# Ledger of designs, part 59: designed miniproteins, single chains, continued (5)

Each design is a single chain, and the fold is of that chain. pLDDT is the mean over its residues in the fold that is shown.

## One batch from the design tools (miniprotein)

Design m18026
Fold by ESMFold2-Fast:
Structure m18026 (fold): chain A 92 residues (1-92)
Amino acid sequence: MKKASLASGYAIRAVGARIEAELGGDKEKNEEEAKKNLELYEKYFEETEKEKEEGRKGQEERGPEDLEESLRRHERAGVGERAREYIRRQEE
């Protein structure tokens, strides 16, 4: 998505500003520029991760009715099978 490209751009600018500060340029100005670009990178990175999470959630929700209901059904199946196996062994 566009936000991923923006995040990458701001990361590059933040690194560039830090290098300029280390090379003895206007340290205060370059440090502020680095901080500003890093904050923008973090913001757009978080938005990109949120969009990925929403996309992934949609794919997971395409499964059975509800994740909690599906999980409970799976647990019940496992418990039932173990109970049947235990009884079978006791009858031998």
Scores: mean pLDDT 58

Design m18027
Fold by ESMFold2-Fast:
Structure m18027 (fold): chain A 82 residues (1-82)
Amino acid sequence: MKNLREALEHLSQALSYLGEGDYEGAIEHLKLAKEYYPEYSEGIEEAIRLIEAGDYEEAERKLEEIIRKVKEELQRLEEEAK
């Protein structure tokens, strides 16, 4: 759970930076999220590629999808812990 929570925080910060037009900051936090939760690395790398390509709206949608999945997984783990 600790790594998932940390990844979620970095993913949320990346989304915030992306919305503010700080694309470098968004990419930095996406790389950190990937280190905390490598199982999502492919999706995170896709989001980074979209930002680098200038497809910011698509990157935002992809990042929101990843955040939703991470939140769902974290909630499931919390329910399993009682």
Scores: mean pLDDT 81

Design m18028
Fold by ESMFold2-Fast:
Structure m18028 (fold): chain A 85 residues (1-85)
Amino acid sequence: MSLKRILDKILEDIKNAKNQFEADVALALGRIVLTLAIKYPSEEDLEALEYAKEKASNIKTDNPVQKKALEEFKKDIEDAIERLK
C-alpha cells in the first residue's frame, strides 16, 4: 500500500468521523503514518504528502469535529513536508 493511498484513506476516515472519538482515532493513525514516513523516507513520499495536503485543503465540511481534525492533520502533513525537504 503506497503512502498516498494510506493518507487518502486517513483523510476519508476524518471526513466520515461521526464523533470526537472517531476523529481522534483517525488523526492518531495519521500521525503514526507521518512519523513512519519521516523515519523511513522514499522518493515518492514528498509527492504523496503534497497530494494529501492539497486534498485536505479541498475537503469541505460543516461538522466542527471533522473540520478541526482536518486542520490539525493538514498542519501535521505540512510539518512532515518541511522535515523531508
Scores: mean pLDDT 85

Design m18029
Fold by ESMFold2-Fast:
Structure m18029 (fold): chain A 97 residues (1-97)
Amino acid sequence: HMEEIKKEIRELVEQLKSSDPLVRAEAARKIIDLVYKNPEAIPFAIEELRKLLDSSDEAVLRTALNVALSLYQISKDPEIKAELEALVKEFEEKLAE
């Protein structure tokens, strides 16, 4: 079960790199829904989203930022919230470059 969730998250995060805004939006929605139903997968989702920090595509960075913000809203663990807040800041700093 958990390995299947991790595989889906990896595939969906790859779809966040799509040049098609509809593909990116659908992938973002699916990540948020999947994580909402499986909150134990949030640390893994953070790890996968962090890989997008090296993207040169501002649309990809903005999409990843919005996913991180949504995960922050649904997370109830203060330690996970702090990690997501740090990730949000990293994406914001990357977009300011």
Scores: mean pLDDT 86

Design m18030
Fold by ESMFold2-Fast:
Structure m18030 (fold): chain A 62 residues (1-62)
Amino acid sequence: MKAVVYGSTVKESIEDAIASGHPYVRVVDAKDVDAMVEAAKEIKQKLKDEGESPVVGITHLA
């Protein structure tokens, strides 16, 4: 899977994921469900616009 939204409760995990520079990865607060949903929609639309499969995974970082 090329696109993932990560929910994290650990600040360092968020900062590490951002520093990785992955084009289809977003990291949001695991407690902010609305932010996770919006991030997934944004990545899904970006994938469609770029001709990629519009499949986005949602998971948690410890």
Scores: mean pLDDT 62

Design m18031
Fold by ESMFold2-Fast:
Structure m18031 (fold): chain A 60 residues (1-60)
Amino acid sequence: MEEFLKWVEERFGEEAAEEMRKILERNKDDPVLAWIKVTGLMMRYLADEVEEYLSDRVKF
């Protein structure tokens, strides 16, 4: 768990890691649901990162 959050912090920043930590804490009674929600948030951060990259580099 902590290794995953450290990777998220290094990859997406402290804010992303903190949001994912809060999701895991709020849903600790259902680990499967917690990980589904965390995966959804991670995909959103990846999409935002790709969008920023494409916006800067492709400029339609």
Scores: mean pLDDT 74

Design m18032
Fold by ESMFold2-Fast:
Structure m18032 (fold): chain A 64 residues (1-64)
Amino acid sequence: SEETKERLKNRIMDVYRRYAAGELTREQMVDELRKLVNEGLDEGISEEEISLMIQEARSELERE
């Protein structure tokens, strides 16, 4: 659903923000993102859509 996708994207953005704030190491960030990817796949979101969400989240953070 759109709500599920929005929630996932927000969680991805949160992981990147926490990394940028020094709250997560690079390794911890990668592990958290891996968990979110697996969760998204389990909820029926395609690998391509999740990849796009990650790219969008990174672009949004770089704009901040």
Scores: mean pLDDT 82

Design m18033
Fold by ESMFold2-Fast:
Structure m18033 (fold): chain A 116 residues (1-116)
Amino acid sequence: SVAELVAEADRLLAELRALLRRLREALRRGDLEAAVEAVREFIRLANRLIKLAMELAKQGQLQLALDVLERTKALVEEALALVRSDPRMPKEEILELEITLGIILIQIGVVKLLLS
């Protein structure tokens, strides 16, 4: 149901916020292994949110899909700012976050076009 998809999106968004807190703390402590692990899990959950937003859009819930994508975009942009601020972060993790942001931007564009 739409309600179940929205509840799952809210849960995944809360998990992304928790991963951002873990990433910030790992970077503060100089724990690069923990920071990389947090980024990889963050990317995995962000991709799940993109797929969930696509499912909402397919069910005609275009405004809910857009809301989920915009909220996910904000968290991905925050993660990118954190990893770009630390020269110790591997370039591969930065590139994977940039690719994830690109996918979100394309999907937002598609949903906005459908709302027009």
Scores: mean pLDDT 92

Design m18034
Fold by ESMFold2-Fast:
Structure m18034 (fold): chain A 74 residues (1-74)
Amino acid sequence: SVLDQIHAFIEEAKRRLPELSPEDQERVNRLIEELEQLAQQYQQATGLEASIIMARMLAIMGEIDYIYRKQERA
């Protein structure tokens, strides 16, 4: 399911946290907390609300991925 994919993404992001600077660790932890809250809201949402929450989750996942990709290219 989409939620299983999101939970797997969160677990992997948490596993990789020690690779980041303390500043980026704090930023990613904040993003993970927001993503976990949105995933919980998504389970209760329908229609347009579900679509808006999904778009927010995708944006947060993209931001986390960008932080890790930037670190990998350094």
Scores: mean pLDDT 88

Design m18035
Fold by ESMFold2-Fast:
Structure m18035 (fold): chain A 64 residues (1-64)
Amino acid sequence: SDAAQFAAFREQNREKIEREREDVLRQMAIALKNTTLTPEELERLQREMASMAERVAKVLAELA
């Protein structure tokens, strides 16, 4: 169908996803400052964040 419309839709969704991701990460950072985590818990959270980043990258690639 219309490649130009799809490209515009993709860029708009990319921007929205990036904004939502940054908001979530900011909220997590605030929560971490108010919670004492063990090194093991922090490592687990970092792995979950990395997984989320991979999923976002996959969605953006599929929207291409």
Scores: mean pLDDT 71

Design m18036
Fold by ESMFold2-Fast:
Structure m18036 (fold): chain A 72 residues (1-72)
Amino acid sequence: MVASAKTVEEAKAALEKELKELDEAIAELEEEIARRKAEGKSTFSLETSKGMLEIAKGVTEALGEKKIAELS
């Protein structure tokens, strides 16, 4: 976890890993949204889930950057 990192290097590595996991989850939802749109199906629930993950990513970036600044 970024919050438990002891050095700037550890904090950066932890943040990159957490952001990568969130980006992968968002990418999976984008692929599913694209498939459902191609089929003429509703994507509302998937778009809502994507929006929540994008907010979580923003919060993760802000907290991670704050931790890196504190360790600098």
Scores: mean pLDDT 81

Design m18037
Fold by ESMFold2-Fast:
Structure m18037 (fold): chain A 100 residues (1-100)
Amino acid sequence: SLERQTELLKRMVELVREIVRKDPVLASLPPEQIGPVLAAAAKKLGLVESDYEALTIMSVANLAFLVPVTQPISPDAPELTDEARKLLEELVKLVREAEQ
């Protein structure tokens, strides 16, 4: 339903914002780099099962920071804080739930 899709999107957007708040490297990036770098970090950590999940993470981050353009996934992935990593794991679970 549209209501469920809206709730999942809202939760994903808030998780992206919290991930950035918990990681000083991500917080220092220009908004347009947050999505590409977060997607790269999720891939490096083995959290994503498909390119679709990585691209969805990037799209949600672009929405969270009002970035109008899509960038390629970053070739470089920083080491995330433990708190940011835990929130990123939760974000990936919501992305998978949204596919269903």
Scores: mean pLDDT 83

Design m18038
Fold by ESMFold2-Fast:
Structure m18038 (fold): chain A 82 residues (1-82)
Amino acid sequence: MNAELVLEEVRKRLGFDAKSLEEFAEYLKKHIGDEELAQRVVDALRGALDYAEFHGSEEVAKELADTLVQAIEEAEREVKRR
């Protein structure tokens, strides 16, 4: 339940409608444009979902979503600078 809240907040903030974690991972790889950086973001997302499952509240899910969106935006900016 808490992991789903994190995924929903991230999808809402990025403005896309991914139906699964796998679809979201494919979106990130395409959107970031660097498979290695995208995989690092996907791994961070999986870790955040795992944490939220055991320790999450609505507040924690929101905070984790903010951190993940920021990490995605930073990865995109890094690729654009190359």
Scores: mean pLDDT 71

Design m18039
Fold by ESMFold2-Fast:
Structure m18039 (fold): chain A 64 residues (1-64)
Amino acid sequence: EEELKKKIEFYEKNARASEKAVQAARDLMEKYKDDPEKVEAFQRAADLSEKTAEEYRKKIEELK
């Protein structure tokens, strides 16, 4: 049970970190909105981080 709690906490921490990375990328897209190449790069980074967060959330669900 304690080991299970540690795994869930680890995945939750990583999911939240990826969710924060999505927000940071979106903030950078707004900052560099007049630079289409930078906006596209940050959009791709946001999409990848969002997918990573979703994968960690699914792993948490599988452990319950």
Scores: mean pLDDT 83

Design m18040
Fold by ESMFold2-Fast:
Structure m18040 (fold): chain A 74 residues (1-74)
Amino acid sequence: STKDQLITQLRTRLEELGASDSLIRTLVLDVSRIENPEDLRHIQAVLERPDATVLDIDVQLGVIALKNAVKKVT
């Protein structure tokens, strides 16, 4: 599935960037909770950038989480 492919790409990128096992576990769990295909495409776009940092990935996941929290209340 697209989500499973993204999780594999995310793990590989975070390992290459030297992220801790606990951070990798947290960010993988955050991606696993995404149900919206548009949000998954936004994560894919970040992972396709060769210069993407751990911070870039974390910020994009934070934006998705905030947007979804706002939609749930409205």
Scores: mean pLDDT 81

Design m18041
Fold by ESMFold2-Fast:
Structure m18041 (fold): chain A 63 residues (1-63)
Amino acid sequence: DQLQKEQQAKQLEGQADFLEQLEQGRSDRVAFHGSPDLAQQVREQEQRRSEQAREQAQKFKEE
């Protein structure tokens, strides 16, 4: 059970890292070309998802 939780935590952390990298790259390009509102909206949505994944991962680790 503990090993399964650690594996899920690592996977969620990996997904969060991936989402953050995608979000930063995309939002930077969109903002650079002139859609700051859209870039911010995309960033907020992706950050929300990555934060949830990170919190879930920490919960699995600490339990």
Scores: mean pLDDT 69

Design m18042
Fold by ESMFold2-Fast:
Structure m18042 (fold): chain A 80 residues (1-80)
Amino acid sequence: SEKFERLKEAIAAGDAEAAVKALSELTGKDLSFLVGDFERALADPEVKEKLLAAKSAEEILKILIDFGIDEALELMKEAV
């Protein structure tokens, strides 16, 4: 997926704003409120490695939930 590749590129670059924009396009939701939470996640090397290893948007959301971003839980419920 083109949108998923853009998300992975942004994560690799450590660009939280670009990552949130890509995730918003992938989910069809405005997730701009998550930029700060994504900055925190990308600043954690272990979390960043997990995000880069993810194979789907659902895996990305699970990693964010595990990191403590509760808003990702609502997104996961709608994806399943």
Scores: mean pLDDT 79

Design m18043
Fold by ESMFold2-Fast:
Structure m18043 (fold): chain A 96 residues (1-96)
Amino acid sequence: GIDYDSPANYKVINVSEKVTVIVAAPSDHPLKEIKSIVEFFVNLGGEVVEINETDDYAYAVVKIGGKTYIIVVPKKGQDPAKVEADAVALGKKLAA
């Protein structure tokens, strides 16, 4: 398969040179989506730091190639701006 040149239904936020937040499309099964994404990163040689589910979203912190990625899958019906703000706040703590 080939990757799409068009941006997928997700948002990438660079918090620092070494910390990136990726907000994926909302899902009815956010933890299942996160586990699938984490498996992909592990297969690329990435390290899983944490996987968590909140009332509003599921997220994982993974490290690969000297960078830290915070991957967030919102639950459907949640405010995307609030989910993005929470993820960016976590990214800023990890960048310090």
Scores: mean pLDDT 79

Design m18044
Fold by ESMFold2-Fast:
Structure m18044 (fold): chain A 105 residues (1-105)
Amino acid sequence: MKALVLVLVGDREKGLGKAADIARQLGARLVYATVSSAEDTFDVAERATREAERLARQGDVVLALVVDSSASEETKEAARRAAREAARRLAGLVPETRLEEVELE
């Protein structure tokens, strides 16, 4: 089973409650989870990207950025930009880098 590195963009309480569900949906084992606001998404995603690079040396990993489907367009745009940068950096090292829009309740 792949290792999951997860960044939840938006609501901390809702995001952490969904981490296990997201891991199950992606078929991966959650090994790292963090939460970011729109303002710190790049810094948090950078740290998660470094963790994914470290874990990729030990086995299969997936990096997922998850944004609440009800979040502002600014927050979603920040998540999309962070996901693109992470995917570019992890090309060839982490085969699964993705952005998921999910309803966080």
Scores: mean pLDDT 71

Design m18045
Fold by ESMFold2-Fast:
Parts: sequence; structure tokens; C-alpha cells
Structure m18045 (fold): chain A 95 residues (1-95)
Amino acid sequence: MEELLERIREIEEKRKELFDKKAKEALDITYAATRAGTLALLAGLSDEEAAEIALRAAEEVLKEIEEKGPVYLSDEELRAYIAELAAEHAAELAA
């Protein structure tokens, strides 16, 4: 439990740093974690199992950043990417 909260805080701090730098991966972390966790809960997994799956999804995005580096977006590109992710998520939930 406490380990999960610490991992969540660490991931959130890294995500905020990436967002402040306008890296698209800040949004990728949020999207991947939210999607993976939601699907796990819908599949009947426990809150703890869903949290672990969501954290692993976020950690995979962070691992990719270590290998390839972050992709920085302009303000306009960042706004467009947020809109695309929001539309994709809304469409998946509506289906």
C-alpha cells in the first residue's frame, strides 16, 4: 500500500516535470495509466491489482523516455494532442 503511494508520487513528479517542459510523454503517462487501470477494474480485478497495472503502464512510458528521450511540443501542438487524447478516450468510453 505505502509502496504504491510512493511510486504514484514519484511518477506524478516526473510527469509534472515533463509537462512543464511540454513533453508529449507527460500526456502519454496519464493516458496509459488511466486506460490500463480502468480496463483492469472493468475486467474485475481488485483496486490494488488495477493500480499495479496502471503504474506499470506509466513506468513503460518512462522507460521509453530513458531510451529515446522526450518529444517536446509547441503550445499549439500540445493543445492539439490533448484534444486528440480526450476525443480518443471519450470514444472508447462511449463504445
Scores: mean pLDDT 78

Design m18046
Fold by ESMFold2-Fast:
Structure m18046 (fold): chain A 67 residues (1-67)
Amino acid sequence: MDLEKAKELLRELYESLENPPVVLGSALGSKDVEQLEMGLALLLSELADNPELKEKVEKVWEEIKKL
């Protein structure tokens, strides 16, 4: 996985949202792939009550997995 490219995709998502969740901002601060994957897993868990944003995060994560 290319960490910097993955962060770029997440940053684009973050900047597209009016009220981005704090956990998404924390994921952007990840120093390695393991921290990024853990941050995304936590984010998806917190978004159980927001299916629209969860779908957007899942799509970005699938794109990241192809890197």
Scores: mean pLDDT 78

Design m18047
Fold by ESMFold2-Fast:
Structure m18047 (fold): chain A 69 residues (1-69)
Amino acid sequence: SADLERLARQLVLLYLGQEHPAAEALAARLTAWLEEQGLLTPQEVMANFAAVAEQLDRLAAELGVRVER
């Protein structure tokens, strides 16, 4: 959904701390993973944020992205 895609993009931007060329690719992969896990609403995503953060680390590593936190 558009709301889930928007949330994924926001989470990726917060994770990266700035605009990044890989942001859209990360957001798309995160959205697909959230749908696969059945996390379809912002409330469900926030309730499972530890798993979402771990998945962002894995997806960033797969794309060769380095981030400062």
Scores: mean pLDDT 79

Design m18048
Fold by ESMFold2-Fast:
Structure m18048 (fold): chain A 94 residues (1-94)
Amino acid sequence: SSMKEEERKKNLDELGENLIAAIKALADGSDRDKAREHFGKAEELLKKNKDISESELFDVLAKVAEEYREDEAALGRVFTRLLIEIADLKAKEK
């Protein structure tokens, strides 16, 4: 029981890391291939971990947003696209 919380935290951290890496790839050099690979890994994590709640997912997204607080315009565009993709994944799963 207590071990499940540790596993969930690890999955959420890995999700956040991939989202941050994807955003950095887009912001740093418009490296679409690298960004796509990281977004793909994030989507795979979401599909494999159906136990991740919406609240937990929004916490991950909040951490991603905080990482890019200084660049609101770029953050807004990338964050909007991420939200659309995540919403689409949830609609397909349920």
Scores: mean pLDDT 67

Design m18049
Fold by ESMFold2-Fast:
Structure m18049 (fold): chain A 67 residues (1-67)
Amino acid sequence: SSFVTLVASSGILASGVQFQAELQGDEEALERATELSKRILQAVKNNDLQAVEELHSELLELEKELS
């Protein structure tokens, strides 16, 4: 389903962004990625598809900054 795919993709993306931020020594980006990951997990627990989509988009923007 679209929701399951979005959740799985968000988890993978969050882990990748956290890893890149840590490698670059970007503490601000690491804190942002960690916070976004926590918010995505909370939105998933609440079955809030819109919140997961919005948070996933923020995580994609952060990934672009670290690429």
Scores: mean pLDDT 84

Design m18050
Fold by ESMFold2-Fast:
Structure m18050 (fold): chain A 116 residues (1-116)
Amino acid sequence: SDIERLEKLLEELKRLRDQLQQADLQTSLQLLQRAIEIGREAIEIMRKLAKTPLEKKFVEAMEVLLSELEQLLSQLQQALNQGDSATAESLRQQALSTLDDFITFLGGFIEMLKMQ
């Protein structure tokens, strides 16, 4: 089912977050790219399932968080290309925080659907 697929994507994002927490800067780029791809699939399923105004507001919040992750990935790549390791590490920590928010909202959306 679509709910079971969202649960699998949530567990994949949690594993990627844990890997990202221990990763070097180069590995972090690859992990963030995968997290963004999983996040896009999750949002497409959420849009299909969202029926109430509150559920649609969750989708909008998730789209904002995904856009923030995409911007952070781009900025992290630029910092690494410039040899700015301090800025790259700051951006990596911001991406971890944004990914945690994304995971929290996705989990809340899944729980909301299960109450119906």
Scores: mean pLDDT 89

Design m18051
Fold by ESMFold2-Fast:
Structure m18051 (fold): chain A 75 residues (1-75)
Amino acid sequence: SSEAERHLKLAEEALKNGDLKTAAEHAAQALESLGMPETAKAFKLTVDSLLEKGLEDSARTGIELVIRWAKEKLA
């Protein structure tokens, strides 16, 4: 989906800028565009919980893994 590809690019840009909240939002929207709304919801809740606990490295790793997985699905 071109929609998923656009969201993944925005997620990667936000991640490079250290904006983990925006990166997670776009990664979740990419998952929704791939037909995975429940996975997108679970992912977003997990990242939000990690950020609230100050676990930024864990949140970043989770976002990176989701972006990589989604890009592989689109290749």
Scores: mean pLDDT 87

Design m18052
Fold by ESMFold2-Fast:
Structure m18052 (fold): chain A 108 residues (1-108)
Amino acid sequence: SEDEEKIRKRREELVEELRKKMEEGTMSQSDVATVIFIGGPEDLLVAAYKKVLEWLNSKDPKDVKFAKEVMALVALMAARSGEEILLPEEELVERGRRLIEERIRAAE
């Protein structure tokens, strides 16, 4: 459909912009969220996940909070059952961390 073509073109434009930011080392938290929501491509997804792990170890509590929220979101997105949303936040964060680390290892 015409809408599918417009979505595909906008996705390609966003991917090119995000790759430039990745190469320049200037990916923001909103850029990382965008990469995760669009599901890649793999090079951008790995770069975004590496940023999340970096922010988890940041001295800024706001960066740590964002990293944990992203990890919980990644766990929820990978959930096989709706009941997994009822897991404690700390368990969702740990599941998301493992998924992120596994994706990075698979790309290496």
Scores: mean pLDDT 84

Design m18053
Fold by ESMFold2-Fast:
Structure m18053 (fold): chain A 79 residues (1-79)
Amino acid sequence: GAPAAPVIEVLSEGEHYVVVRVTAEDLELAVEAGRRWAEENGLTVAGELQIGPTTVEVRAVRDPEAYLAESAERLRAAV
């Protein structure tokens, strides 16, 4: 049989970001599948968090420059 395909679930979507949960046969395959999913959807990976032995949550952003600029603006507004 063919290897089991990674399971990708969209957990949340904002204006500039998407968070997906990726489960695969192993952690390396889950990370690779998450990165490929982001690339295929025109997104840039901003963060990866292991939440299980073969499960990763991937935060992907539509515009990395805008996302970083907004993060910096919020930090300046907080001080």
Scores: mean pLDDT 76

Design m18054
Fold by ESMFold2-Fast:
Structure m18054 (fold): chain A 71 residues (1-71)
Amino acid sequence: SSASANAAAGGAEAAKLATNEEAKRYGQLGADYGRQGNNVEAARYLELAAKAATNEDAKKSAEAGAQSGRS
């Protein structure tokens, strides 16, 4: 679905942009679950990525992905 694709894209971008390992790990997990179509787990891990992120770009990408997963 488009929601899963958007969550996966947001998570992958958040992982790429993140400057700390915790945010990278959660962003990648969110992307993996989004690719699997598991929107609930994708949103959960992307919320964790957004909270862990130390830079604004990674945080915004994770937040956008989480919102898509919750939609």
Scores: mean pLDDT 82

Design m18055
Fold by ESMFold2-Fast:
Structure m18055 (fold): chain A 73 residues (1-73)
Amino acid sequence: KKKEIESFKKEVGKGIESTVEAREGKEIKLSKKDREKLTEEILKKAKGDLSNLTEEDYEELVKKAIEIEEKKK
């Protein structure tokens, strides 16, 4: 359902930033566009179910988020 997908996207987007902060000790703030792009990558891999994501998938997305944030500085 569209509303379920939108809620899932919102939760996943926040999860990326909080996961980076927890793992790297750095607070990052992605632009809305960058956050949406990374969230779409997660949704594609997860197929709407976060249990489908592996630790490698999370690590790759966290690294991409950090690179985007640092590239802007």
Scores: mean pLDDT 68

Design m18056
Fold by ESMFold2-Fast:
Structure m18056 (fold): chain A 78 residues (1-78)
Amino acid sequence: MTPAQRRFLAQMLRRENPDAVFTPRSEEQREAAEFLARELGLPVERISPESARNALALLEALGIDDPELRRALELVTG
C-alpha cells in the first residue's frame, strides 16, 4: 500500500464521523481498531465503523492484498 493510499484510507475512516467516539463491542474489535489506528495513523476514537465498509470495498477495487488490514476493517464494521 502506498503512502497516498494509506492517507486516503485514514481520511475516509476519519471524515465520515470525525467527532464520534469509537466504542468497541468486544476485545477482538478493540484490537482491530488499535491496529487500524497504528497502520493508518489516526486516533482510535476517530475510527468510523460506517466508513470501514467503504474502506473494504476500496481495498478490493484497488487490488490491495493486505489480509491483516482487511480483517481489522471487517471486525470494525461488525
Scores: mean pLDDT 74

Design m18057
Fold by ESMFold2-Fast:
Structure m18057 (fold): chain A 96 residues (1-96)
Amino acid sequence: VEDLLDPLKYAEKLIEEGKYREAIFVLRSVIRDAEAKNDYETLGRAYLLLGKVYEKMGKYDEAIKWYEKAVEAFRKANSPLLPEAQKYLEEVRKKK
């Protein structure tokens, strides 16, 4: 966790650097805050990034669970990111 940074952008940077444990920690914090606010757009984005982390770790069953949560959250938010989350879910299911 770094002060004054966008935590989702920070999590993306951690994922790019292979710092998956730190990315999960940051994303869990974002999820708790977004759940408290019923911020489904932020929840969807955090769930999508968690799916990407688990997919990069080869944990496809976990990645599927998080991508499914991202799809549900983006559907509730009427998010333009819904098709992206659906694409990630479809692709990761093919790896299982």
Scores: mean pLDDT 84

Design m18058
Fold by ESMFold2-Fast:
Structure m18058 (fold): chain A 74 residues (1-74)
Amino acid sequence: MVKVTVEKKSSPEAEELTNQIAKVLELHFKERGLDVTIKLEGSVDANGHIVIKLEIRDADGNLIAEGETRTRLP
């Protein structure tokens, strides 16, 4: 059984997008049979844009992906 762990933090305004991104990433790694830990942080900037930060680590704790996405329009 593939183990994908999702850790997420989000402001209420960023919650829906954070949850959607978490589901897509979890499904992708489960379908690939990869054991990973996915960390997501959703927030809103001073202009009301949603900011999502992510970090993905493998079963050995090695960083395999990181990034930040910002919506241009809220």
Scores: mean pLDDT 80

Design m18059
Fold by ESMFold2-Fast:
Structure m18059 (fold): chain A 74 residues (1-74)
Amino acid sequence: MTPEGEAEIDAGLEEFLRLMDEYWAKLDALENDPDPARREAMIDELAKLSGMTPEEKARRLAAVDARIAARQAA
């Protein structure tokens, strides 16, 4: 590899780790946020970070909503 290729790999790894940290932080915030509008916005961001399909995004949002509803019923 050229030095240019090595720099690209390092930049890509840093970006990947940053996105993973953001993904986990948003996932944790999503599960603790009672506002459905903010949850939808967060799942949209998670979908962009992970490349989720629209179907997967809808399924995850429904699962989070179900968990929050279960907590509120307790």
Scores: mean pLDDT 66

Design m18060
Fold by ESMFold2-Fast:
Structure m18060 (fold): chain A 86 residues (1-86)
Amino acid sequence: TLNQELLEEFEEIIRRLEEALEYARNVLKDEELTEYAERALEETKRIFQEIGTSNSLSGEEKKALFQRMREIAEEVERRVEAAAKA
């Protein structure tokens, strides 16, 4: 179902963001990257909440928000990976 697909992808995004946050905070000790990951996690949760709560979102807008969550996770992963390699 749509809810199962959205929940599964949301859970995966959250897992990645939590792992990135923990790594940045505890291993890299990178304040800027930690704050970036925290912001990404917060924004992702807000976007998902809007998809479930908003009365004014069209199907097209929901798809765009869903895509935005994916892009956020991808960028955080990229930055953490790069920092870990540095």
Scores: mean pLDDT 80

